# Designed miniproteins, single chains, continued (3): the designs that were tried, part 77

Each design is a single chain, and the fold is of that chain. pLDDT is the mean over its residues in the fold that is shown.

## One batch from the design tools (miniprotein)

Design m10656
Fold by ESMFold2-Fast:
Structure m10656 (fold): chain A 100 residues (1-100)
Amino acid sequence: MSDVEELLERLREDPLFGPFYVPPDLSLLPNFYERAPDWLSLEEIEAMKPKTVEELVEMVRRALDLLLALSPPGSVGERVARELRERVERLVRELRERRS
């Protein structure tokens, strides 16, 4: 399994990124929504797939930054976005250390 595929699988297994949250996370990415107008286009989805851990991290960070911007200060949404951000950073560090 590639580093990107392994990180994606880890995110999918996380309670907050599990089956209930994976599609909304992708739909919150400005780059995906603006550059992939057809959600059902396999070619566009493939072209936007992250090929490195760094690309995946950038995509997730953009989604979380957007979620934070849309969440009122002190809301449950802000707390969830911050927790997700910390989890992603932890998983990225763990994966990089394991590959080193």
Scores: mean pLDDT 59

Design m10657
Fold by ESMFold2-Fast:
Structure m10657 (fold): chain A 88 residues (1-88)
Amino acid sequence: KLNEALEKFAEKMAENPDMTFEERVKAIIEIAKEMGLDGETFFELLVTLLLMERKPGSEIQKAVALANKFRKENKKITPEEAYKLFKE
């Protein structure tokens, strides 16, 4: 499921290599919604994007911590809600 989302994201990046970071975030949210991914899987996809963009370790750690939190709580959350929490 995560691998399928990464393949779809790679296709979108190939079609528009000049995407801004925010456009890439919108792309992974769209893919996650289309695939029905849970918030945990979305945070894993977000961590991959942050690593590809060479974002600060603090942002990567925040995404990992949120993924772990929602896994432990077994809470269902949408990709849009997940990204909103990351931006807080």
Scores: mean pLDDT 77

Design m10658
Fold by ESMFold2-Fast:
Structure m10658 (fold): chain A 105 residues (1-105)
Amino acid sequence: SSEVRQNEIRIAALFIQFVGLITELKLLAKNSKDPNIKAQLQKQAEQLESTMKQLQDQYKAIYAEAEKAGYSDEAIKKMDAFVDQMQQQLDQFQQQYNQLKQQNQ
């Protein structure tokens, strides 16, 4: 299904964005001169890594269920909801990162 393929591509792109943000958080933390900002950036990187691991486990479960169901409309809708959840969580972490990045200037 083209919809299933599009969801797979979107999920892969979102995981790449999670890895990118984790890398940026760690690099900014390493280069930060403010101990409080450094600690917050490290904590956010750890929280984002934990969130990404949980999302990877959820993705595997949702994908296995969808395959078993023969990619029913209900299974595709659940995949769409999962992609939206990933985007929302990424946007939240990105907003927190942008705030800390501005404070580190």
Scores: mean pLDDT 87

Design m10659
Fold by ESMFold2-Fast:
Structure m10659 (fold): chain A 69 residues (1-69)
Amino acid sequence: DKIKKKYGLTEGEAKIAELVDQGLSQEEIGKKLGVSKETVRVGLKNIMEKIGVKSREELKKAVKEAKAE
């Protein structure tokens, strides 16, 4: 996973970031990964801090840019 290596994300954080890029809500991500909505919320905060973004829109852009090779 390119975003995992680029930003030092954990495997779980990288999966959350991918699902956000796909347009899933925090609740949908939690159900898909088998974790609580609060776990997803905390994970998103940590991901955004590691990447240096402040919104889901900026996070989606960062994920797409990391995948663009």
Scores: mean pLDDT 79

Design m10660
Fold by ESMFold2-Fast:
Structure m10660 (fold): chain A 73 residues (1-73)
Amino acid sequence: MEAFLEAELRAAEEDVEALREIKEEGLDVPEHLEFTVESLIRIGGELTLELLEERGYPDRERLRRLREELEEL
């Protein structure tokens, strides 16, 4: 179970980092596509946070950081 929760958290963190890099690089992509990807990453991250909190994932500071980063998207 722990390995699965760790993988889910890592995937959500990596998705947020990837989206931030895309925004920083100013990639020439349609706004509607960027908005769609951003929305999917936000929804997926929120579901991951809910799962981790329900399962009692021990690193609460890491969960808090991910939540803040998702809210800033």
Scores: mean pLDDT 77

Design m10661
Fold by ESMFold2-Fast:
Structure m10661 (fold): chain A 62 residues (1-62)
Amino acid sequence: ATPDPELLAKLAASLGGTPATVGSMVSDAVKAGTDLALAAKELAEGGGLSPAEALDIIKSAK
């Protein structure tokens, strides 16, 4: 699934990247078997997202 464009843009702005590069990084982490709850927590802490918003991006990247 394609990540939510609004949440992806918000995360990209917080990390100083582009939505495309951040989306690829999230997709690669999900494919590598990263714990989704841990990944969501790390994105929320680093990307300025709520845990729910971070989890929605990860679920969309599957």
Scores: mean pLDDT 67

Design m10662
Fold by ESMFold2-Fast:
Structure m10662 (fold): chain A 76 residues (1-76)
Amino acid sequence: SDLAGATGELDLRGVPLEKAEEMLRQMVAAGARVDSLEGDDPETVARLQALIDEERARHGAATGPALRVRVSRPPP
């Protein structure tokens, strides 16, 4: 595919935080670069951003697709 520069989207809204963390760890470990992380809960966004940063530091430079990630707090 000649669209190697396309930004992918990963919608994790409504996904349990534990599953969102697992998915993001796997994506970062596979070389994905998270260009943006958006959500309505700043604590959830901060936690997931820290996880992405830690996982990226373990694996070095991103070599995979750029991702825009959306998260939300699960309903009560």
Scores: mean pLDDT 73

Design m10663
Fold by ESMFold2-Fast:
Structure m10663 (fold): chain A 85 residues (1-85)
Amino acid sequence: MTEEERLRELERELERLGASEEARAALLEAFKLEPEALAAVKAAEETGAEEAKKKAEELVNKVLTLVREAARLMLSEEDLRLLSL
């Protein structure tokens, strides 16, 4: 499956779940960054370089921030605490 097809399927599932446009946008952005974040983590593991580790941490933090933002739009504060998001 292409990245574009994967994003379209995710968008359809989020719409089916009744996610808001803002929540869908945040999750789609996180999903686009996921392969880049995974590649950065792998590079950091293979090289052990501090610059590679910093890049991996930065990309992972961006993905987590977008997921938390989407979760805040879709879930109550009580649910967010339960999930430690």
Scores: mean pLDDT 74

Design m10664
Fold by ESMFold2-Fast:
Structure m10664 (fold): chain A 63 residues (1-63)
Amino acid sequence: MTPEERAEEFLRNAEEAIKQSEALGHDKKTVAKVLIVHVEENHSDWPEEIRKRLIEEIEKFGE
C-alpha cells in the first residue's frame, strides 16, 4: 500500500470519526486537532507533501 493510498484511507476514516463524534456532542474542531497530532507524531515517515495535504483536509472537516 502506497503512502498516498494510506493517507486516502485515513482521510475517509477521519471524516466518518469526526461526523460520528459531532453527532455524540463532541466539538468537531477538537476531534480534528487530535487526528492532526496523530498524523504528525505517527506518520512522520510519509512524504511531507502527502502529510500536508492530509492535514489540510482534516482541518477543513473540523471547520
Scores: mean pLDDT 80

Design m10665
Fold by ESMFold2-Fast:
Structure m10665 (fold): chain A 84 residues (1-84)
Amino acid sequence: MDFEEIRKELEEKREEMRKAVEELRSDPSTSEAARKNAEIGLEAAEMMVEDNVPLEEALEKVREEAKKYFDEEQLESLRRLEEE
C-alpha cells in the first residue's frame, strides 16, 4: 500500500473517528476496552497524518497499547486482519 493513499484515507476518516470516540466517551454504558480501542485507533491515525509516522511504526504502537486494553478475542481479531 502507498503511504500517501493511506494518509489520505485517514485524513478523511479522522473526523468520523473523532466523533466516534466522543460518542463512546459520552456513553457510560460503553466498556472501557471499547473506548480505549477507539482512542488507540484515532491516535495511530493522527500519528500517521500529523507526525508523518510510517505505517509500520504506527501499527507497532497500536499493538503495544492494544495488549493493555483488549481481551483475547479482540487481539485474535486484530491478528487475523494482519494476515489478510
Scores: mean pLDDT 62

Design m10666
Fold by ESMFold2-Fast:
Structure m10666 (fold): chain A 80 residues (1-80)
Amino acid sequence: EPSLADKVREVAEKFRRGEITKEQALKELEKIADESPDPTVRATIRKIIEEMKTMSDEEALLLIDELAGLVQIHEAVKKL
């Protein structure tokens, strides 16, 4: 099963390739947030979703890439 960081990266890649719209990317990120048992990770994803709603597609894509890195760091700290 993919990690949460892998799922965020998949959303970013699909959005980058134009396979999904920004609205669809936001919906997929919300599902990933719901799957996270960590309240900090959930809050971070939801904050990024709110910020992306006000951004251009290009800015939103950069923010998803940053989110993938943040989720990876959080998962690495909690799982050995």
Scores: mean pLDDT 80

Design m10667
Fold by ESMFold2-Fast:
Structure m10667 (fold): chain A 75 residues (1-75)
Amino acid sequence: DLEARLRELEARAVALARRARDLGLLTEAEAEAAEAHARALAAKIASLPREEAEELLRKLEEVLDAEEAQLAALE
């Protein structure tokens, strides 16, 4: 389900930016920019051909998994 994966990716990226802000790693402006970027990226992926969208989504999910693990280690 591509739409469900895109919603999850966007939600995870937004949550990550907010957590980084709360930990003092990002300013409010930087977190807001990261959230806007996440939403724009999700919209762009939704406009791609299915196979291209699925491959890019997989790569971004891997990046988010790594970023979330790094942030968790700082808490």
Scores: mean pLDDT 83

Design m10668
Fold by ESMFold2-Fast:
Structure m10668 (fold): chain A 75 residues (1-75)
Amino acid sequence: AAAEAAAILREAARRAEEAGASPEVVKGLLDAARVAETQGPAAAVRRVEELYRRTTDPRAREILAEAGERISRLV
């Protein structure tokens, strides 16, 4: 579960970068992947929700929502 959540978040970071999302969103997703590996999927969901609340870019918000939904299914 933890490794799977981290993989989902790293994939989301790559998609965000390709979509032109801010470096803060990309870094936030990579930080959430580390949280998934060290603290588990539930902690990673909280980090993604926190990032989503401070993100205004519609494309980045869509990527964050999809990643958050996928990792929440692992909790």
Scores: mean pLDDT 84

Design m10669
Fold by ESMFold2-Fast:
Structure m10669 (fold): chain A 81 residues (1-81)
Amino acid sequence: SLTPEQQALFDEFLKRISELLQQHRPRLTPEQRQKAIDFAKKLVKEAMDALEKATSIEDVRKILDEYYKKFEEELERLQAE
């Protein structure tokens, strides 16, 4: 289980993912929005699985930053379709 500090970083990550999706929403078609939502759900699950291997707050931060970047890249990819 995550420490309270690690849980706070994860909660902030979830908020940032939601905010990023809302920011890009007006530039996406309904089909692209659904793909973005599905990707975000899968990405959050994968991030949770990756956090089970985290041993420090620095590891948690690095993992969450990597998954946030993956979501940014997916949103840019979808807009290019």
Scores: mean pLDDT 86

Design m10670
Fold by ESMFold2-Fast:
Structure m10670 (fold): chain A 70 residues (1-70)
Amino acid sequence: SEEEIEKMVAEVIANYGSKEKPLTVDEIVEKIRELYGKEFTKEEVQRAIDKLIEKGIVKKNEKGEYYPVK
């Protein structure tokens, strides 16, 4: 479900991303596969990221990488 994807994306970014070590969409997809055994498309992960940005939970840098809001 969309909510399940959003939760997993949020947890990955919060636990493995930082402003100093931001995550790409590809790295988030790979990390979800490693941690949860789930395969999502880049488009599904991108939609979840966009929702988290709207909620103010995640930020995007100029290189298109993602990190958690403090």
Scores: mean pLDDT 87

Design m10671
Fold by ESMFold2-Fast:
Structure m10671 (fold): chain A 60 residues (1-60)
Amino acid sequence: SSSVLERLAEIARELEEDPSEENLERAKREVQELTGVEVTAETAEELLDTIERLGVRLAT
């Protein structure tokens, strides 16, 4: 799962650099594909929180 954690970190970095709606939708889809978890975040901040929570869950 280290490669998944690395990709989640890259997605978070990209979203922090460009919190556009286009990047938000792309990031949501990719996080769902990587983790199998439905992502309901409506803002970049909510998605960043979701990514952090998923990273903690996957690391334990």
Scores: mean pLDDT 80

Design m10672
Fold by ESMFold2-Fast:
Parts: structure tokens; C-alpha cells; sequence
Structure m10672 (fold): chain A 88 residues (1-88)
């Protein structure tokens, strides 16, 4: 449980770093890996997984329009934290 939570949290942090750098494709790829780990572990439903990925995609689009990359990064950090807490 702790190892899975740690892995998910690390992926969320990597996604946030990529988002701050404007590397949105890498940010989304890291977020998807975190979501896939949570799905494989039975921690979330497919519907919840889709919703989480759409939420961070929306945050990336908003950041591109506004230039507020910290906003997108914070959304990826929250995704990682939410999934890691479910793994504990």
C-alpha cells in the first residue's frame, strides 16, 4: 500500500513539474500512469478515472489560454495526492 501511494505521488509531482515547464504532453502522460496504477489496484472506477483525466486536461487548456502554468501544476499535484490517499 505505501509503495503504491509513493509511486502515485511521485507521478503526480512529475506531472506538476512538466506542467509548470509547459510540457503538457509529458504532464498528461505522467497523470495517466498514476491513474492507470490506481485503476489496476482497484482504487477507482473507470468513470472516476475518465473524470480525473478530463479535469487535468481542462486545467492544461486553461493554462495555455491564461499562461498560468502554476494553476495546472497544482491540479496535477491534487490528482496525485487524491490517488495516493486512496492507496493508503
Amino acid sequence: AEELAKKILELGEKAAEAARAGRFDEALAHARKAVDLALDAGLISVEKAIGLLLDVLGALLEAEMTGDYDYAADRFLELGKELAEKAL
Scores: mean pLDDT 84

Design m10673
Fold by ESMFold2-Fast:
Structure m10673 (fold): chain A 64 residues (1-64)
Amino acid sequence: SAKKLVEEFAKKFAEEITDDSIKDFEINQVTDFLVTLLFGENATQEDIDYVKKTIEKAYEEKKK
C-alpha cells in the first residue's frame, strides 16, 4: 500500500523537476516531503532511502 503510493507520487513529482542543474536539490526536497507525508516522524532510514531511490528512478525514466 505505502510502497504503491510512493511510486505514484514519485512519478508525479518527477514531472515537476525540469532543471537538471538543481535536480539533486529538488529530489531531496521531494523525498523529505513524501517521507514526512507518508511515514511521518517514525520514518526509518530504509524508508527514506526507498523514497529517494524511487524518485531518482522516476526522474531518470522521465528524462528518456
Scores: mean pLDDT 78

Design m10674
Fold by ESMFold2-Fast:
Structure m10674 (fold): chain A 82 residues (1-82)
Amino acid sequence: NESVKQLQYLLLKGGYLSEADLPEITGEYDEAVKNAVKAFQRDYDLEVTGEADGTTITKLIQLYGDPDDPLFAGINIPPVLP
C-alpha cells in the first residue's frame, strides 16, 4: 500500500534496504522490510517490533525524508500499516 511504499523509500534512503532486497518499490510489507525496520529501530534505541509505528516513521522522515518529495510533503507522523 501507499504507506508501505513510503516506508520502503525511507529505508532505501537510509541504507537499511538495498536494491538487492527491494529492486523496486512494491508496497509489500515483506520480511526484508520488517528486518530493515528492526535494524533501524535498534540503531535509534526504539522498541524493536519490526512494525513501522508512528515513532519509527517520524524518526525516518526526520533523517531521510525530503519535503519536496510528493510522498512526504509536510508529513509529520503518518501511521504505517501493512
Scores: mean pLDDT 69

Design m10675
Fold by ESMFold2-Fast:
Structure m10675 (fold): chain A 96 residues (1-96)
Amino acid sequence: MKMIEEDAKEAIERFEELKEEIEKKLEELEKRIEAGDKSAVQELALFLTGISLLLSGMIWTLEEAGDEEAAKKVEEFRKKVIERGDELLKKGEEVK
């Protein structure tokens, strides 16, 4: 119980930090894609893969700790990030 609680707190703190970094990175990549930077499309694909895995790990940790509300919050954010990323990838293909 105590170890799981500490892991859950670490996951929540890490999620809040990553949330801001993810939003900033997506904004950066969107601007680069709009400018016709082909490398930004490739970077976005790799970024989305890495973030999806990291957020899935956080969801698992929070569920194991019994924090279902926090787990759902991370899962909803992950879904929004993937959805926005897919839209940006399509936008990159349209510019080319």
Scores: mean pLDDT 78

Design m10676
Fold by ESMFold2-Fast:
Structure m10676 (fold): chain A 102 residues (1-102)
Amino acid sequence: NEIEISRKILDSMKSHPVATFFLERPDPSLNPDLDDIVPDWLSLSDIEERVKRGEIKTVEELKALVEQMFASVRKYYPEDDPIRTQADALRDHFEATLKELG
């Protein structure tokens, strides 16, 4: 069942140490330009909510949202920001989990 696989992938991502930086939307008071640069910002909690509502039915749909989240990080944060390195680590973990469960 792809829904069960999608939940396992999300749980695996959330268990990674760097996931805390991607769990919630960045603080608007510290990032007032976020909506101007990335109006479609997506966090892990947003993706989890969509899975819970039955909006994500396939692993391919989950992959598209996770890739959108990483693209948002690259669009918003400068290249020298440590959060980009943390995002790369989480993406590598995501890709490894996809190979194990898909």
Scores: mean pLDDT 84

Design m10677
Fold by ESMFold2-Fast:
Structure m10677 (fold): chain A 91 residues (1-91)
Amino acid sequence: SLKEKAEELLREAEELAKKLSEEVRPLVERAIELAREALESKDPLEIEIRIGLIRIILGVVKLVEEDPEQLKLAVEAIELAIRAAELALEL
């Protein structure tokens, strides 16, 4: 199901977040939390707003993270969160 696929993407994002430094981990964890909130929402507008907030977090991480390896992991985790939240629109 789409919900099972979204939960799998969030689980993968959470595993990547564990490898992140304390500098960016809270931002990535907030992106994952927003995606989880999107999956629990039944309002398409609320889901769209949460996706927008996750995209803002992605932009912030790209501006503040200077370590290429940490940036790669953080971007991958946030992109997984965006994909999971986008699946909420199809539920």
Scores: mean pLDDT 88

Design m10678
Fold by ESMFold2-Fast:
Structure m10678 (fold): chain A 100 residues (1-100)
Amino acid sequence: TPMAQVLEEFRQAEKEFARLYLEITGNKEEAELILELTDKFLAHLKTLSDSDAAQELISAVEWYIEKLKELKEKYPQYAERIDKLIERYKQILEQAKKLL
C-alpha cells in the first residue's frame, strides 16, 4: 500500500539517522535507542487509519528536519550528510501529505 511504502522509507531514513548519529557522537546506546523508538512509533502508526498515521508521521518528520538543522549547526563537518538526510525526510513528508 502507499502507506506501507512511506513507512518503509521512514524506517530506512531513521536507520541512516541512527548510523549518522553514532558516527557524530560515538554513542552506540543512544543510536540503538533511536532505532527502538522508531520501531515503537511505526508499530503505533500501523494501529491508526492511513489519514491519522499520515498526520502523526508529518509532525514527526517536521520535528526531525528541525533537529537535523540544529545538529548541522553544531557539527558543520557533517553538513553534507545531514543535508542529504534532510532531503530524504522532505521526500517522506511530501509522500505522507498525499495520504491525507
Scores: mean pLDDT 89

Design m10679
Fold by ESMFold2-Fast:
Structure m10679 (fold): chain A 78 residues (1-78)
Amino acid sequence: MSSVERAAEEVAARAPAEERIGPEELSRLKSLMMQVLARRPEFQDDPLRVAEAAYRALRAHGWRVSEEAVEEALRLLE
Protein backbone atom coordinates (compact mmCIF):
# COMPACT_ATOMS: atom_id res chain seq x y z
CA MET A 1 0.00 0.00 0.00
CA SER A 2 1.35 3.44 -0.90
CA SER A 3 1.93 6.13 1.77
CA VAL A 4 -0.87 8.17 0.13
CA GLU A 5 -3.35 5.27 0.36
CA ARG A 6 -2.42 4.60 4.01
CA ALA A 7 -2.79 8.28 4.98
CA ALA A 8 -6.15 8.61 3.21
CA GLU A 9 -7.50 5.48 4.95
CA GLU A 10 -6.25 6.73 8.34
CA VAL A 11 -8.01 10.11 7.91
CA ALA A 12 -11.19 8.30 6.74
CA ALA A 13 -11.08 6.10 9.88
CA ARG A 14 -10.79 9.22 12.10
CA ALA A 15 -13.76 10.97 10.45
CA PRO A 16 -16.88 11.46 12.62
CA ALA A 17 -19.50 8.71 12.23
CA GLU A 18 -21.88 11.26 10.63
CA GLU A 19 -19.33 11.80 7.84
CA ARG A 20 -18.27 8.18 7.27
CA ILE A 21 -16.24 8.06 4.08
CA GLY A 22 -17.36 5.43 1.58
CA PRO A 23 -15.30 3.99 -1.29
CA GLU A 24 -16.26 6.86 -3.65
CA GLU A 25 -15.28 9.55 -1.12
CA LEU A 26 -12.02 7.70 -0.34
CA SER A 27 -11.21 7.61 -4.07
CA ARG A 28 -11.87 11.37 -4.32
CA LEU A 29 -9.69 12.01 -1.26
CA LYS A 30 -6.79 10.08 -2.84
CA SER A 31 -7.29 11.93 -6.15
CA LEU A 32 -7.18 15.34 -4.44
CA MET A 33 -4.08 14.30 -2.46
CA MET A 34 -2.31 13.35 -5.71
CA GLN A 35 -3.18 16.71 -7.29
CA VAL A 36 -1.88 18.56 -4.20
CA LEU A 37 1.37 16.53 -4.22
CA ALA A 38 1.84 17.28 -7.93
CA ARG A 39 1.93 21.02 -7.05
CA ARG A 40 3.71 20.70 -3.67
CA PRO A 41 5.91 17.54 -3.93
CA GLU A 42 7.80 18.52 -0.74
CA PHE A 43 4.78 17.26 1.25
CA GLN A 44 5.46 13.71 -0.01
CA ASP A 45 7.29 13.19 3.32
CA ASP A 46 4.14 14.15 5.29
CA PRO A 47 1.27 12.31 3.54
CA LEU A 48 -0.97 12.41 6.63
CA ARG A 49 -0.85 16.23 6.68
CA VAL A 50 -1.79 16.24 2.97
CA ALA A 51 -4.67 13.81 3.67
CA GLU A 52 -6.02 16.02 6.49
CA ALA A 53 -5.87 19.15 4.29
CA ALA A 54 -7.51 17.33 1.35
CA TYR A 55 -10.26 15.97 3.63
CA ARG A 56 -11.11 19.44 4.95
CA ALA A 57 -11.07 20.92 1.43
CA LEU A 58 -13.40 18.21 0.09
CA ARG A 59 -15.85 18.76 2.97
CA ALA A 60 -15.91 22.49 2.15
CA HIS A 61 -16.53 21.86 -1.58
CA GLY A 62 -19.28 19.23 -1.55
CA TRP A 63 -16.88 16.28 -1.98
CA ARG A 64 -15.99 17.34 -5.54
CA VAL A 65 -12.41 17.10 -6.81
CA SER A 66 -12.23 20.60 -8.30
CA GLU A 67 -9.65 23.34 -8.81
CA GLU A 68 -11.29 25.17 -5.88
CA ALA A 69 -10.80 22.14 -3.63
CA VAL A 70 -7.14 21.83 -4.70
CA GLU A 71 -6.53 25.54 -3.94
CA GLU A 72 -8.26 25.18 -0.54
CA ALA A 73 -6.10 22.17 0.36
CA LEU A 74 -2.94 24.07 -0.68
CA ARG A 75 -4.06 27.04 1.46
CA LEU A 76 -4.62 24.72 4.46
CA LEU A 77 -1.03 23.40 4.12
CA GLU A 78 0.39 26.92 4.61
Scores: mean pLDDT 81

Design m10680
Fold by ESMFold2-Fast:
Order: sequence, then C-alpha cells, then structure tokens
Structure m10680 (fold): chain A 70 residues (1-70)
Amino acid sequence: SENEIIRLEIELGFFQIARSASELVIERLKARGDTPARQALIAQLEADIEALDATIAQLQQEIDALRSKN
C-alpha cells in the first residue's frame, strides 16, 4: 500500500542519514593523520557502512516490490 511505501521511505531516509554521518566521521579521522588506532577505528566504521548499505539495499528492494504491485 501507499502508506507502507511512505513508512519504508522514511526508514530508508534515516539509514541514509546514518550512512552519511559515518562517512563524515571517516573523512574527519583521515584528515587527522595515520595511526594504527585510527586505522582500526576507520576499518570498523567502514564495516558499519557496509552493514548500512545492505540494509538500505533491502529496504529499496521492498519499496520497489510494493511499487510494482501498485
């Protein structure tokens, strides 16, 4: 339904904001120079972004499936 699509689009928006925030943090960390501790934190944040990308892709597929039925 249209209401389900709107809800999923709102959820998608929140995950996209979280992804953008994580990218900004990585950019700031990279600008501060290169240390083993900072490299480890960047790697963790990059893994978090990959998990967010998977969730975003799943939500987009659900939205697309609902749109194809309406």
Scores: mean pLDDT 87

Design m10681
Fold by ESMFold2-Fast:
Structure m10681 (fold): chain A 62 residues (1-62)
Amino acid sequence: LEKEIELAKKNLEEGKVVFILKDKEGNEVEIVTNVSKEEVEEAIELLKKLKEYKEKVKQKLE
C-alpha cells in the first residue's frame, strides 16, 4: 500500500495528471492520464486494497 501510494505521487510529480472519480456510493477510482491500460488496472487494484484496509482499521478502532 505505502509503496503504491509513493508510485502514484511520483507519477503526479512527473507531470502526469491524476483524476479521482467517485460513484454515488462514494467508491473512488484513480485514473492517471498519459498512461497505459496496465497502469489504469493497477490504480483500480490499489483502490480495492485501500478500501479493504480502511474497513479492517474501522472494525478494530471503533
Scores: mean pLDDT 62

Design m10682
Fold by ESMFold2-Fast:
Structure m10682 (fold): chain A 77 residues (1-77)
Amino acid sequence: SKRVSVRYPDGSVEEFVLSNEADLIGATLRIIGYAIDQNKGFKLVMPDGTVFTNPLEALEAAKDGDVLTLVLVPFPK
């Protein structure tokens, strides 16, 4: 298992323990839900500066102890 944290725009940090596929899906849905609640799109920024628009891919690429930054983006017209 690995632990990956997400820093939200409000300064809160949520830690996800990713031990199996269900944990990974749950974390993915939580991240998407946050952006929907804010009526925005989003990007996830890795510690090395790599940007992901797919939270599942970001969480799979993340290493144990990584803190990802969630950046809200406006919806395109």
Scores: mean pLDDT 83

Design m10683
Fold by ESMFold2-Fast:
Structure m10683 (fold): chain A 106 residues (1-106)
Amino acid sequence: SAEDEALRALIQDKIEEAAKLLGLSDEDIQAILDIYNAKSLDEALKIIDKHKLSLRAVAVAGFIIARKFEISFEEFRKKVNSLKGLTKEQKVTLLSAYEFARTMFN
C-alpha cells in the first residue's frame, strides 16, 4: 500500500542518517540501503559479497538481515561461510552482529 511504501521510505531515511552518523562512506551507505531493500536473503548476501564493505558496514548489514529475514543462526552461518568475497574478520563480524541482534530482539 502507499502507507507501507511511505513507512519503508521513512525507515530507509533513518538507516541512511544513522549510517552517516557512524561515519560510513557513501559507497557503504548505498550498499546498506540496497541490503535493506533486498527481496531475499540471497540477494542481501550477494550485495555483501560483491561490495568491499568496512567492518562497521558489515555489522550494520548483520543487524538489518537479522531483523528482516527469518533464518536460523546455523543456516545463516553456513551461507556466510560459503561467501568467497569476504575476509575471515568480515565473516566473524557479520555472524556476531546477526546473533547479537537476534539475542536482543528474540
Scores: mean pLDDT 84

Design m10684
Fold by ESMFold2-Fast:
Structure m10684 (fold): chain A 94 residues (1-94)
Amino acid sequence: SAEAEAQLDALLAELRARLAAARTPEEMLGHVNAFLREVYRILSTQPLAAALAAAERVEAALRALADEMGLPEDVRQYIATLVAILRQELRDLH
């Protein structure tokens, strides 16, 4: 939905700001965890096909953000792992 897309875009903008302000990899991981928890909350109410399409868009945006900001490799690998878990949890919900 347009509302869900707007909420996801707002969460991505907030994540970018939090990652830019983060002082440690542990803080970065905390912000990513909080972000993906909110993404799951939004997408869990959507039909499976729409939820998976939105999750793919979020994955692409996170990958672009990690590359743009030069995030540490451990943080990038953790993001990939958490997104894979998110996609599986969305499938398991349906």
Scores: mean pLDDT 86

Design m10685
Fold by ESMFold2-Fast:
Structure m10685 (fold): chain A 88 residues (1-88)
Amino acid sequence: MELPDVLLLVSRDPALILAAYPLLEEKGYRFEAVGSPELGKKYYPDLKAEPQDLVAIFKKSDNPKKVEVLELRGDPEAALAKLREYLA
């Protein structure tokens, strides 16, 4: 399955976002920004997130046509395994 041009990671754990970074870099993503759900909604208006959530924005292209959201919640190892499976 083709990977999105922009991937938004939703998590309450900044350490989880940091751990996801090298996995995304291996797939050609660059880190753009991390902030509130309001920042994420600029890329994905239908974003379902709580006010306390962190949204990290990763891009493959400067002209993104495909944007997807992946939630990294709960157990860190399980969340990272979910990300690895998604990127496979």
Scores: mean pLDDT 81

Design m10686
Fold by ESMFold2-Fast:
Structure m10686 (fold): chain A 73 residues (1-73)
Amino acid sequence: MTLTLNADRIDAVSAPMVVREAEELIREKKMEPGDTLVINAGEVSEEAREILEKEFRRLEEKFGIKVELRILP
């Protein structure tokens, strides 16, 4: 299964909120190992990217899913 979460701008302050929303979506949709969650963002600050990289890896390990960050042009 592939699910999509849309976020507009992600900065250091909003990055933890996006991570919480992603984890909530994984739980609510009962995502299974091997599933993919796609995060679509318009803009991501460098500080936000560092936070998201660490936290998405944690979610991947915890749930066995793949998390992809897509930055739209």
Scores: mean pLDDT 83

Design m10687
Fold by ESMFold2-Fast:
Structure m10687 (fold): chain A 100 residues (1-100)
Amino acid sequence: ELAEILERLAEAIENKDKEAMIEELRRLAELLRELAIEALERAIKEGKLSVTEEERREILEQLDATVEAGLATQIKRVEAGEFTEEDAELLRELAEKLRE
């Protein structure tokens, strides 16, 4: 799933398709948020992290704010045409490593 998103993002960069780049960045942000929540829940369940219900809510709110800010920054970079063929190559290499 992550590898597939990275490959589609690389293809969008190679095609200079800004709408496709933004779509794949939104998918990436959603997946990373889900993985972070799963990691948090696992840490709490395994007793590696002890938090109150209030602290858990605060962590989730901070995660949401961080993901949205990061996504907004990357979308501005897409709009400015700052992604290069070298970025696409790096994303493809990362996707290959994730499949191994």
Scores: mean pLDDT 83

Design m10688
Fold by ESMFold2-Fast:
Structure m10688 (fold): chain A 70 residues (1-70)
Amino acid sequence: TPAERAAEAFAKAARASTNEDAQHYAGLGMGYAVAGDLEKAATYFEKASELADNPEAQKYAREGAELARA
């Protein structure tokens, strides 16, 4: 499902990022996406992408946000 794909993308973003705040927001986004709350998921995914500290983490964070809104 889009929620599962978003959660997977953000798990990858969290593992790639060394920024603890980005990991925290990615975790919240994943939780909301799996629960089916795609509006809250997208909000936390955007926060995670803003704080992600490397290009790979930023790419996965953006992908997750796009999937959550699809």
Scores: mean pLDDT 71

Design m10689
Fold by ESMFold2-Fast:
Structure m10689 (fold): chain A 78 residues (1-78)
Amino acid sequence: ELEEKIKEVVDYAKKLESFQSLPEELQKKFEEVLKEIVKEFPEVKIEDIKKYLDENTPLEIIEKYEKNKKEFGEELLK
């Protein structure tokens, strides 16, 4: 279920030191970006998203996603 998947991904991200080090405004923005990612790419497994979060900083993810959503999706599905 989409809502459960979003919650699991967001809860995982919140446990990362890289997320906890962000200002509150960027934390909220990153949570919204994660929700959009799960919504736009529902085929991507939770485990693959978690791996991507481990390998990239929240700021890098926000920047890549906002710059080119299509290219971001292609990168994430690799």
Scores: mean pLDDT 79

Design m10690
Fold by ESMFold2-Fast:
Structure m10690 (fold): chain A 100 residues (1-100)
Amino acid sequence: MVEVRVSAPAEVKEGEPIRVTVTVTVNGETVATLEFEFTPPPYGVPAIKGDLVTSPDGSRILVVVALIPLSPDRYRVVAVAYDLKTGETGRDEVEVTVLP
């Protein structure tokens, strides 16, 4: 089973980057810890980043992280991991608030 956990600060200050950590776990083993840095996008424009992770069994896992503006000061961070060999998926999400 592929699992993903996303972590980001609950609050950042205006002008600061949003640092997102994504942990990918396969069958209870941590396969990768990925870090993404986002500049907060303007309202109505999502930002998307991705990476490919190779598990110990040689399978590839596609990790996609989207930063979706919910309001001018609130963002939803969504992480999705897709195992290209098994078709299994994991997802997690958190919210970040940008303070003035």
Scores: mean pLDDT 82

